# Designed miniproteins, single chains, continued (3): the designs that were tried, part 50

Each design is a single chain, and the fold is of that chain. pLDDT is the mean over its residues in the fold that is shown.

## One batch from the design tools (miniprotein)

Design m9715
Fold by ESMFold2-Fast:
Structure m9715 (fold): chain A 63 residues (1-63)
Amino acid sequence: SELEKEIKEEEEKMREAILQGGQAYLEYLQGGSKEDFEKKMAELEKEAEEAAKRRKEALEKLE
């Protein structure tokens, strides 16, 4: 189904955001600034939230 493909693509986007978030967290632990970390996390959270929203909408259509 086309919806299943959309779900998978959104899930992949969410996974990428998680990976980059982990990388940003490791950078923070290695002495990176809190501001840079928070900025990066805010951007990634927005990306992941948008992807999750689209995924949820696609799943609702597969009710």
Scores: mean pLDDT 84

Design m9716
Fold by ESMFold2-Fast:
Structure m9716 (fold): chain A 80 residues (1-80)
Amino acid sequence: SPLEKIIELVRNKKFDEALKILETIDLRKEPLSRLLELTMIASVNNAKEILELLKQRGLLYPLLTLVKKFQPKEEFLVLD
């Protein structure tokens, strides 16, 4: 799955490579569980460019709300 590769790249701090792939995929077709994992990993790794793309697609705040519900111990980066 392209999203699994993106998550792996974010875990390895390869944000530019992750962003390039992320721009090519239709996030609306991806499983919610993987979108939540991406949002969590991007937030804890301060992957600002990835979080900004999620914000532009209207997904960031809904996904952050769900991540906080399931993992309240994590610090979340919120983009205004």
Scores: mean pLDDT 76

Design m9717
Fold by ESMFold2-Fast:
Structure m9717 (fold): chain A 73 residues (1-73)
Amino acid sequence: SLEEVKKKAKELEDRVKKILPSLSVKDQVIANMWVIAISSTVYLLERGSISVEEAEKEIRRAEEFLEEIVKRS
């Protein structure tokens, strides 16, 4: 649902904020780029430009990349 996608997006944004001070400058930039991608996905979903299924796929992809950043830090 739209509410579940927005909740997951918020959780990922909060996770990034928590880990951001421990990341290198390069990884901070990359993490912030993924936050922008998450926000854009929510915006497109709210506008009806993408489906809930497509939004869920994009949020999952962002989560996977953010987990790799944490693992490499």
Scores: mean pLDDT 82

Design m9718
Fold by ESMFold2-Fast:
Structure m9718 (fold): chain A 104 residues (1-104)
Amino acid sequence: AEKAEEGARRAREGAEAALKAGTGEESAKEGLRGARAAGEGAEEAEKDPETSKKGAIEAGVGAGVGAIAAGSVKASKAEGEEAAETAARGLRAGAEGVLEGARS
């Protein structure tokens, strides 16, 4: 639970940094970092759903923004397996976080 919340917080920080940077390589790097942290946070939240529901929701929001920023890397012709995997993991974590929120 605590690790999931920490992951979600770091994911949100990365997503916010990416948004503030606007567009470009710097923004994409911050977004990828946020998406990765959100994915890990959401996975940890799933191991303890009763106490980590808040962490899962926060991770989902961060992952969504991070995945959008990660997309900019591909748009810049910087298509790497890590970028694609991180974006996919971020989107999955985001969807799962929203679904957990809806189950309340």
Scores: mean pLDDT 53

Design m9719
Fold by ESMFold2-Fast:
Structure m9719 (fold): chain A 92 residues (1-92)
Amino acid sequence: KEEKLKELEKEIKEMREALEKWIEEKLKKGEITEEEVEKAKELADKITNNDLSSEEKAKLVKENNLNEAAIEYMIQRIGIKNTEKIQLEKIK
């Protein structure tokens, strides 16, 4: 189980690092702002922590006026968190 946990931690770390590099490049190009990145992080956390429905997610995106890059970052961040939760449940 320790070996499986280490492999999962490595995979999740690599996914997070790839996503953070992608968003840093978008920030450098001016395609997204620091404020929009922080808002996308906050919304991703709110969605995953409260297990919000697709309808509730769509409403939050619309109400917060997220741009395309912020929406994509939020979706990818949610996906990584959900992958980690599912894989951790299988190990425990």
Scores: mean pLDDT 78

Design m9720
Fold by ESMFold2-Fast:
Structure m9720 (fold): chain A 62 residues (1-62)
Amino acid sequence: EEAALEAGKARRLAWLRDLLTAAGVPQSEIDARVAKVEARLDAEIAAGHPLTRQRLLEEAQA
């Protein structure tokens, strides 16, 4: 389950990076935004947030 959550998080962050790149966002801004989203996901996982866990597990299966 921990491995699946990490895989889901990685895929979600990769998707976000690709989306921002396609939108023409500068690389420095992409890195900053991805880092903020990662920190938020980590905080929600640590808090045991059920919707965040469910979404990341779904991403891991994609």
Scores: mean pLDDT 77

Design m9721
Fold by ESMFold2-Fast:
Structure m9721 (fold): chain A 100 residues (1-100)
Amino acid sequence: MTPEEIARRARERIEQAKTPDELVKIVREAFNELLKLADEDKSPETVERIAEAFRELLRYVVELAKKRGLDVSEILDIGRLFAEYLKEKYGVEVELPEPP
């Protein structure tokens, strides 16, 4: 599975989510899949693709949650932890979306 496919599948699930808990679950599962992929292929090219997929997915879910009036605090906390892991483990910095 590619980073782009993980992000695409997560976006499809997010569009159908109706509660904050469902969004948190989908985001956490997608980030865990990206993390496993990074651990399996540590090439700079794969890590950068994972960082970009993570960044795009996080921006998408935050924007969608804001439009639906859902709390994004836990999603942003999960995003911060994942971004910090990528920085410490692989040296890749990821900018987080601003809170709504």
Scores: mean pLDDT 80

Design m9722
Fold by ESMFold2-Fast:
Structure m9722 (fold): chain A 108 residues (1-108)
Amino acid sequence: MEVSEKTRRIRRAAVELVEENPLVEKISLADIAKRAGVSVATLRRLTKQTKEQLVRAAHGQLGFEFGLTASLLELDKRVEELREQGVAPEVVDAFALGAIMGLAMRLA
């Protein structure tokens, strides 16, 4: 199924908010919905995800984008920075997995 324009806006809004502040507790569904230009009800209906799941997915996407240009040393440093900022382990893991995928796609 093709991702709707609204779903793409929601995912990009989550990525932008995570880039501005990586902490899950600093981001609300209302913040994501507002940035995406949709209602919270529309966001919940389209994604069927919790705030925690959306933020984790956003970190994974940021990791993927980072991995497309970063070295392994830069990846290790960024993962450590996220841990030091108090980002939850499962969210840091999502970023790291995304980054490994991005690096793999770049290196083939």
Scores: mean pLDDT 82

Design m9723
Fold by ESMFold2-Fast:
Structure m9723 (fold): chain A 67 residues (1-67)
Amino acid sequence: SSLLQQGIQYLQQGKYQQAVQYFDQAIQQDPSLRAQALNYKSRAYHGLGKYDESEKDSVKASELLAQ
């Protein structure tokens, strides 16, 4: 997914808000990417200091990967 790849690029640049936006768009266009995108989104939220959102997305990603 080009949206997932763009999100990862923003994450690598420290542009965490833009990264979150692209990960949300990636999930909307391809729900099969949800676990992967939520894992990256968790890292972006951690970069923003949004630790509760980071933990929530990390837990959900782990649940999806375990099933």
Scores: mean pLDDT 87

Design m9724
Fold by ESMFold2-Fast:
Structure m9724 (fold): chain A 67 residues (1-67)
Amino acid sequence: SLAELAARLHAALAAALAADPSDGERIDQAVMTVLLTASDEQRAALSAPVREATARALAGEPVPPLT
């Protein structure tokens, strides 16, 4: 489901940030790994929330729930 995918994506972002918040490549890899398991519709629905959550995370803010 979209909610399960969003929860996995949130967990992946949080884990990457906990490991190294300055490693943008690691964060991008974590996001891409989860999104590769998603349908085109799910990726389209999550593209804006993921972009916003990633930008906030890279700015040092806590990762918000995606849905």
Scores: mean pLDDT 73

Design m9725
Fold by ESMFold2-Fast:
Structure m9725 (fold): chain A 89 residues (1-89)
Amino acid sequence: SLASEEELRKMYEKAIETIKKNYDKLVEFLQKIAEKYPELKEDVERALNLIDEVLKAYDAGDFEKARKYVEELSDILEEILKKVMELTK
């Protein structure tokens, strides 16, 4: 339904606004993970690239592309967190 699509859009917009507001902290956090866990360097580089792609697409008004990159960013961030938890055994 249209109402469901608008609600999803608002959720993605809030997620992107959160990324924009916390950009420096998020970048610093991911860089510290790559420094502490060199095995995660490629995953971190992918996450950093996706953050930039989300912001670029959003600023260009390409909400469908921004949404796709938010979904990909969410997936890679979950993988990074799972791997960090496994490495901190």
Scores: mean pLDDT 82

Design m9726
Fold by ESMFold2-Fast:
Structure m9726 (fold): chain A 65 residues (1-65)
Amino acid sequence: MMEEKRKKLEEKIAEIQQRVLAGEISVAQATEERKKAAKELGISDKEAAEMLAKVVEQQQAARAA
């Protein structure tokens, strides 16, 4: 289901960002891993962009609270 795949990609994006901030992986490696995850899950560029915007909004809300 697309909804399950979207949530999985959302979690993966958050995990990748956490790893970059922790210095565990490079920004270049994070970008490649994100592309691979989206492709593996069969999510289109449009869908991925929409989801990224939502993740960013959620993180901003959490920081403000």
Scores: mean pLDDT 71

Design m9727
Fold by ESMFold2-Fast:
Structure m9727 (fold): chain A 129 residues (1-129)
Amino acid sequence: MIPIRELIEELKERMLEILDRVVEATGDERLAALRKALEEASFENIPSMMISLMRGLRGLFSTLPAEVRERLEERGSIERLRELLEELGRMVAAGEKEVSREFAERLKEALDELEEDVDYAIAELRRLA
């Protein structure tokens, strides 16, 4: 069993690092504002804020060339992470203190997949600039 507070703090730190790279590459003021909001968020609000960030990243990906966008959509990393974050948010709202190791691993793997997809998108944006 993994403490939810520990898991959320790890997810927050990793997402902030991903957002720093996105903001540096794009100059997107909305994503910069969401990053600041995530940094200042209480742990109970982090899952919902990360879900809002998934919508922001999906919006960014939708502006990429069709070939790049289709590849990212096929991989489905944003949707997988969103679904797991919604489940985590429900557990937090229910007052749960711990998650299974299996759930924590799936969530971390989904975040790893998102990070790979974001780094791919950034590389493509830099190539097109």
Scores: mean pLDDT 85

Design m9728
Fold by ESMFold2-Fast:
Order: C-alpha cells, then structure tokens, then sequence
Structure m9728 (fold): chain A 83 residues (1-83)
C-alpha cells in the first residue's frame, strides 16, 4: 500500500490547495495580464521588474498551466481513490 501522509504533509497540501485557489481567484478577477502579474509579484513579496505585456501574458499562461496541472493531478487522485 502507498505510505500514508503525515500530519506535516497534510498541512503542506492544504497550504498548496489554498495557494492554487488563490491563484485561480487572482487569474479570474484580474482585469488584465499586467494586473495579474502585479498581484503575483506582490504575493511573492519580490520587487517586480517593469511589466512587459509579453512577460505578463507569459506569467498568466504559466499560472494557467500550473493550475491545470494541479487540477488534473487532484482529479486523478480522487478518481484513483474510488471510495
């Protein structure tokens, strides 16, 4: 049988779920790729470079791929549970 998750791993997964949900909300509520990029830099607490529209769009695409990958993995895990 696969090893059960420890409490620490469960808490880390919950934090990742919160982050994924937050990313989704930011992506959905952001009026533009630039606004989304600004929100991402603010969350990371990093000085953001001058926003290039192409870089902002790339960040949006990367965030979408990360979210899609996470959702697919989550759905596969749920489907594998079968219970």
Amino acid sequence: APAPLTKEQEEKLKELEKDAEKLRELLETSPSPEAFAEALYELAKEPHPELDPAEAEELVEQAKRVLEGYEKLKEEAEKKKKE
Scores: mean pLDDT 63

Design m9729
Fold by ESMFold2-Fast:
Structure m9729 (fold): chain A 99 residues (1-99)
Amino acid sequence: DAHVREGERALAAGDYEAAARHYLRAGREAFARGRYEEALALFRRAIEAARRHDPGSLTYFQSMTLEGDVLKALGRTEEARKLAIQGTSESIISIAESI
């Protein structure tokens, strides 16, 4: 709860790095407690915030890895694979457009 609220406040302030870190922490706690659907939603929020900050950041890659882990725990292996491919493609497009 506290990390979700801190993440929401960081987003409102435009601090995408802090928002991503707070959502990542909240997602990890949910995952550790077996709340996989909650963890999935939080990791997705962390990915969105980290992408706005820096798609090459460690937080972005950690959040994607953990989303993949929770999708595998839920038996959604194909969704994990598709999102990993999509994230890679999106990062390449963003880099190309910034050139």
Scores: mean pLDDT 77

Design m9730
Fold by ESMFold2-Fast:
Structure m9730 (fold): chain A 112 residues (1-112)
Amino acid sequence: PEVRVLELTASDKSLVKQVYLGIRDALLTEGEFVDLAAAASLPPAEAREATRRVAKEHFGVELPDDFELEVHTVRSLEEALERLEAVLEKAGVDEEEKREFLAAFRRLFEAG
């Protein structure tokens, strides 16, 4: 199956980190980030606005006006984990939190 990896960037790196930590928490509780996944499948302008809405409503994070969204489509779990690791590192996610995110993502992917 195709896997989509969400890359968020903004001048305020701490807000981007908070969104990724929110996603990690959703994955760790075996919750699905269905709204965020749906947002990532929209055209760029709509995906950006939908991502802002999800971040605010589900994670309590107000993304700044200069935030950017890039969606990477990959065809393997290994490629997805590699891309996620790089994205989380850019966002300043701590090593332990990054490890937990990657483990939860792997579990979700392997579950089908």
Scores: mean pLDDT 74

Design m9731
Fold by ESMFold2-Fast:
Structure m9731 (fold): chain A 93 residues (1-93)
Amino acid sequence: ALAEARRALEAGDLDAAYEAVGRAFLETVPKEAIEKTRPESEKLAEEADKSKDPLVARALEMEAMARHAEAAGHPELAELARRVARALREAAA
């Protein structure tokens, strides 16, 4: 999943990169880590709900996933999620 997300990001396929990071997150980050970072990610979810731009909404989702992944001890997934978030924000601009 991480290798697939990295390849998609390098190819400029942001949809595939987003899906691959999401899949890696679901396979890797335990529920307990998500609960620990819930208050921190809740503000990002509120911001995503207010966003008119679907690329910005996906970027905010990736930023939330990065926080959960880092808390779970998966810094490589967190960094990749942040890279995808940045690319999505650049595409939205």
Scores: mean pLDDT 73

Design m9732
Fold by ESMFold2-Fast:
Formats: structure tokens, sequence, C-alpha cells
Structure m9732 (fold): chain A 78 residues (1-78)
């Protein structure tokens, strides 16, 4: 449902922020951070597709925007 997807999106946003912060603090390697962010990006793309099928335009846009931010963070690390 859209509600389950919204909660998953919130979890992925928090996880992406945590990964970036852990890398900046030297707690994880660059390779580990990139791998984690790429996995988050894959899950965000799945949420986007499911949101579109459900007709939840707002959720789809939020997932797309977060995916763009995660992709930018990956690019900064590479």
Amino acid sequence: SSEELREELKRLEALAKLVVEMYRQGRISKDTAIKALKRILEKLQEIYEQAKRLGDEELAKKAEELAKRVQEEIKKLE
C-alpha cells in the first residue's frame, strides 16, 4: 500500500543520511558507503515504480527526488 511505501521511503532517507554521516566520520570506507548508497538507490527506484502503479504522484515525486540526491552523493564519492 501507499502507506507502507511512505514508511519505507522514510527509512531509506534516514539510512542514506546515516551512511553519508558514517563515511564523513571515518566509520566506514568509501567503497562500503558507495555500495550501501547504490543499494538504497535500487530500493528507491522500486518504490517509485510501485507508487506510479498506485497513482500516488506525490510519493513518486518524493522517491524520485531522494533518488536524485542519493545519486549525487554517489557521484561525489566516486
Scores: mean pLDDT 88

Design m9733
Fold by ESMFold2-Fast:
Structure m9733 (fold): chain A 72 residues (1-72)
Amino acid sequence: ARRQFLDDVVRAVRILAEQGNAEAVKELLETTAEAFGWQALRDASPQVAEAAKNGDAETAEKIAREAVERDL
């Protein structure tokens, strides 16, 4: 389901951001964007990774959710 997939991606971003794993966040978002042709998610990946690097899981989740919603 479209909403379920969005929630799964955003949840994964939040978990990785809580761990401060900016590299894993960037790889997840770039891989997902490439697989689905989601340009907004690809463009947002550096900002999400930066938030994850700072341990700001709420900001990372918000940016990723907004980008995925633009691509859907």
Scores: mean pLDDT 80

Design m9734
Fold by ESMFold2-Fast:
Structure m9734 (fold): chain A 116 residues (1-116)
Amino acid sequence: SAIEQIEKAQEKTSEARKLVKEALKEDPSPKLERALTLISEAYLLTQAALKRAREGDLSGALSSLQQAQQKIQEAIKILRDQNKENPHPKVQQAIEKLQEAQKLIQEAIKLIEKEK
């Protein structure tokens, strides 16, 4: 279901957030700080999407998911740039978790669009 895809996306976004926080402790970077902000915003948007989907507000859920998708895409770009300049295993793992979250959000969007 769309709800299950959103829940999984929220979990992956949370995992990415933890990884970036840990990387930031080891190597303080303005790029990692910006990425953390974007990931945290995406996490809140997935929470809003989940609530709206459960309440039957499919249009509101779709809007929140589309915004979360954009924040995740921006975070991935920043993390890739950071990892190219200063490679870190946790940054690479965070990118992978965000890519998984992105796929789950795309699937949730498709499922919601079929139900509208």
Scores: mean pLDDT 90

Design m9735
Fold by ESMFold2-Fast:
Structure m9735 (fold): chain A 75 residues (1-75)
Amino acid sequence: KKKYETIIQIAESLRKDLEDRGALTPEDQAELDRIIEKIKNGEITPEEGIQELARVARRVAERTGDRLFVLELKP
């Protein structure tokens, strides 16, 4: 129940952080929006949502050379 709200907040926080850093491409933005939508609609589990967010964060880190983005998804 509350896990869905938490993962949505994490996804929205990641989206804003990447946007504020100027690291978001239109492609990344669309992918993050789709992940948030899938979580809200119950199409994926919170655990799957975390994995998808980690994939996007890793892609951004590899593109920008900033390896710290992946660590923000750890507890």
Scores: mean pLDDT 70

Design m9736
Fold by ESMFold2-Fast:
Structure m9736 (fold): chain A 62 residues (1-62)
Amino acid sequence: MEVTLRKVGDKYEVTLKVGDTVVTQTADNEEQAKKLEEHAKLYGKIKEEQMAREEEQQKILE
């Protein structure tokens, strides 16, 4: 996974890339951008681990 933070005009963009999924969120200031980056990092890690397990070991549907 990759998380990138960029300033675009007066806003900040946080982009999460995990597998084939790309998610971009915008923030009005750097503190919000930092929170989005941390959230994206945790989300991406969880998704990456779930995908690996679901494909090989855990294919259980509800």
Scores: mean pLDDT 74

Design m9737
Fold by ESMFold2-Fast:
Structure m9737 (fold): chain A 56 residues (1-56)
Amino acid sequence: AAALGPPGGNPAKASSREIAEKIVRTAEAAGLSVAQIQEILQQHNDGMGVELLPLP
């Protein structure tokens, strides 16, 4: 059976992965370290308060 859930569904999980991937790629291209990338991801997670991005 298909469960669509309430209007507030969970589309953010796939979006969170895409956002994390973009951040990592952009930061790597900018020459940022893993520690700096983790800080950026954590700052984003703190700002969103909804879904946590996966840490590298």
Scores: mean pLDDT 62

Design m9738
Fold by ESMFold2-Fast:
Structure m9738 (fold): chain A 78 residues (1-78)
Amino acid sequence: MTPEQLDALAANVERILEKLKEKGMATPEVEELLQRAIEAFRAGDYDAGLTALVGAVRKAVEKYGIDEVSRILAEANA
């Protein structure tokens, strides 16, 4: 991954977090994991960033369901 690609991933995670906040779906656990993902991607740690992002998505899916989370991810990446 280039630094520019990692910065783009961090920006995508920030958009996901903002969309979750807009819909009242950003629990403290999800927000913490998404912030870790942003920090890791900006630090150049793709594996740590991906692990945190997957953890956040899993927590959101467990609480709100896969269909709603998938819709938010699509909106953030459009």
Scores: mean pLDDT 82

Design m9739
Fold by ESMFold2-Fast:
Structure m9739 (fold): chain A 108 residues (1-108)
Amino acid sequence: SLDDTIAQLEALFNRIRDILQKSINRYISQESDTNLIRELTKELFLVAAVSSEIYLAPRLSDDEAQRVLALALNRIQDVVNRLRPYLSQSEAQQLDSLLAQMQALVQS
């Protein structure tokens, strides 16, 4: 069902959020460039905004939910792509796997 799909997307997104939050906070702790710290912090705020789009999807019509989820997925993919230089190879591979799983669910 769409509700089951949304619940799975929410769980996958929570894992992506947790990886990004831990990875970027670790990077920031070793960084002295205040402009870079601000840009990385801004990306984490954008992840929170995407979270809101996914969590509100169950309140929408099926067509509206599908459009919102597709846009949310594109936004989180863009964030991950911008953050790649600040991730370990293992973290990047985990994020790519989770994003692929989200893509498959949105397209089903």
Scores: mean pLDDT 86

Design m9740
Fold by ESMFold2-Fast:
Structure m9740 (fold): chain A 89 residues (1-89)
Amino acid sequence: AREEAEKAEEEIIKLGKEAVEAVKAGDAKKAEELAKKMVEIAEKAKPAIAELLLEEYPELSREEAEELARQAVERVRELAEKLVEEARA
């Protein structure tokens, strides 16, 4: 779970860097593909993120950890949408 969440974070950061380069190059199609992959990885990692949060912050309830994981995925979606918008501008 922890290893899965950490791996997902590394992959999202790598894809995010590539997406920023695509935006700077004016490659809207590439930025859109990379942004989509970021969201897919974040959604798949959501349960692992919740388990990691419970491990790091044992005072959290499972419901609180799941809500925080949902919010983390939402932030990735917002970043992905912004990257696509900037690439098209």
Scores: mean pLDDT 82

Design m9741
Fold by ESMFold2-Fast:
Structure m9741 (fold): chain A 111 residues (1-111)
Amino acid sequence: SEELVEEARKHLDEAESHIQRARDYVQKAKELAEKDPEKAKEALTEAVSHLGRAIHHVDRARKLAEENKDYPEEREEILKRVDALTAQIDQVYDEIGEVRKLLEEKEKEKK
């Protein structure tokens, strides 16, 4: 139905917002890594929280697209956005892992 398409698009918009918030927190963590490692860790925790919410919205959009039998072009558009956002989520998780590794290495060097 048209309602399934609109609901799926809304979930993708919310996922994009949460991915951007996660990126903002990763950038904040990078800036804080030297000055305040504990606040950097807190920022990474916020980034992970936002990625979890993005994953939820992406999964919901995928399910709504799969249930839509009547709008194949809109379904293809939604699934393409799902794939693109999933790739972005994976990239941000990789960046979080890199910052966490940097913080752990710096903590070991101070001992």
Scores: mean pLDDT 89

Design m9742
Fold by ESMFold2-Fast:
Structure m9742 (fold): chain A 91 residues (1-91)
Amino acid sequence: MSEEEFELEVLRALTDMLLAIARIGLKRAQKEGNDEAVKLYEEAIKKFEEARDLLDRMLAEGRFTPEDRARVEKLIKEGIELLKKADELMK
């Protein structure tokens, strides 16, 4: 396995973990009737799903462009910020 491929596999595993966390948060927000938190968790899930799908494509094609990597990192960063905002609304 190349170092780049290893890094992408790790990033994909991290993205799966973030998706699981966001999905749990969404269920909690729905049960509590926190509509603003629900929207933020749904947007975070979308960002993480886009990142996962892009990572899966990069791994399947064996193509690791700097542009695709930057897009994945941006999606994950945006998703994490949305997740943090949603979590703050649940306090």
Scores: mean pLDDT 86

Design m9743
Fold by ESMFold2-Fast:
Structure m9743 (fold): chain A 82 residues (1-82)
Amino acid sequence: SIEDLKAELAKLDAEAAANPEQRHELRVKKIYLTEIYYLKQKYEDYLAKHPDLTPEEVARLKAEYQKKIDELKERYQKALEN
């Protein structure tokens, strides 16, 4: 959920302050989660503004949203591997 993402971002900020050796990895994770957060907000805002969408249209939008999430996961994985 969006609230879970906010909690994870706050936790990453605290962990980065406490663990300087892991700061780069934690910053990469924070950027990734921030991009996920904005994609999710965009998706949920679109659904809220279009209450006339059919269940089929909602399912299609969810599939497109999931594809973008998967693309971000791939980029994030590459960033962690150098």
Scores: mean pLDDT 79

Design m9744
Fold by ESMFold2-Fast:
Structure m9744 (fold): chain A 58 residues (1-58)
Amino acid sequence: GATVRRLAELLGISPAAASRLLRRLTRHMSREQAVAGLEQAAALGFSAAEIRRLLGLP
C-alpha cells in the first residue's frame, strides 16, 4: 500500500523489504507507531543508510 511505498522510498529499500520491516516492528509496537518512528528519525536528520544500520538492515 501507500505506507509501504513511502517507507521503501524513505529508506532506499524495496517495497518487499519495507513490508518485512513493518512486520518485524509490529511485533513490538503498532503499525502507526512504527511508521511515525521511522519518519521522525528522518525528520531529525538521520540518513537512509543510518536508519537502515540502526534497524539491522544491509
Scores: mean pLDDT 79

Design m9745
Fold by ESMFold2-Fast:
Structure m9745 (fold): chain A 93 residues (1-93)
Amino acid sequence: MELEERRRERTREMLREQLRRVAEESEDPLAQAGKALAYGASAELLRELGLDEAAEILERIRRAPPKEAYEMMMEVLERAKEEDERRREEEKE
């Protein structure tokens, strides 16, 4: 795959843009971590964008025992969904 490096660079730029949008729209570190996890973003990328608390949450999930990691992953994903739903309802009115 001779263009794989160019595809990775483009994916990284798209992830940065998505996470920058998350930072602009969300002040909840759990929701930010959940959205980053859904996008497949790394904790390092979150730190580059100033989302240090969300990055720490992702790092804790990665370091936790499997059961605790699963519970934390579910919590951050649920928080991200709740925030997205609340935001969409607020924009409708």
Scores: mean pLDDT 76

Design m9746
Fold by ESMFold2-Fast:
Structure m9746 (fold): chain A 92 residues (1-92)
Amino acid sequence: PRELLEGKRVVVVLGTDDEEVAAAVRAWLESQGADAHVVLAPEPTREAGYEAARRGIEEAKADVVLAGGSPEVMAGAREAAEEAGIPAIVDP
């Protein structure tokens, strides 16, 4: 649980195409008081993670990025967040 997520617009980039995983992550973030925008990146590439995070940040006007599911996707999402000047939380 993270206090920094409460009241925040959170973009979640997941290295999967599994809608059940996306729904579970969204429900958990909403239970923490966050406004969650979940983006799936089924290709396990840095480019896929970067593009998914960049698009999600623009659409949601995100305050923070969370990324998981693939090390490459997580690396790409972190890079996009850094370029946008917002914090990224990636679980290695």
Scores: mean pLDDT 77

Design m9747
Fold by ESMFold2-Fast:
Structure m9747 (fold): chain A 71 residues (1-71)
Amino acid sequence: GPSFKLEVGSTGLPVRGIDAFLASFGLPGTGVIGPEKKALIDRAKEAAGQTGDYVGPEVFAALAALLRAER
């Protein structure tokens, strides 16, 4: 499939999926990647050992861990 790169200003179905996940932690979904969301995703990708443009279950697991640690 086409490569999908998550950057500030990104929109679409992958961003909506991320927003739905973040909403489970009380973070509002905007349908767009802002700087704070991009920073969280980048930290989660680093923690998951993923440096590419793919955001899979391992990145969501790392996101959950980061959000719990920041509380």
Scores: mean pLDDT 69

Design m9748
Fold by ESMFold2-Fast:
Structure m9748 (fold): chain A 94 residues (1-94)
Amino acid sequence: KIVLSQEEKAALAVVVFAQEGFDLMETEGKSKEEALEEMRRRLEEFLRRTQASPAVRALAEAMFEVIERGVREGKSLEEILAEVERLFHEHLAA
């Protein structure tokens, strides 16, 4: 489909905010905690502005937990995004 679902839009937003968070750490020297706080702030603002349903919010939170865990474990952005993609596809297959 050419038109993205609300779930697909939330997944793309999570990916964009993860990329922005890694940029904050790599180029601006922000700590992991500061980057995670900023990523969560951006995600919460996105969910509020788009009036995300409880189901879409739950999916976004699950994807963000993968990002938070990966960042804390020192995983690369590529590894984290691969895990987020797997979670999203598992959700769509359920």
Scores: mean pLDDT 83

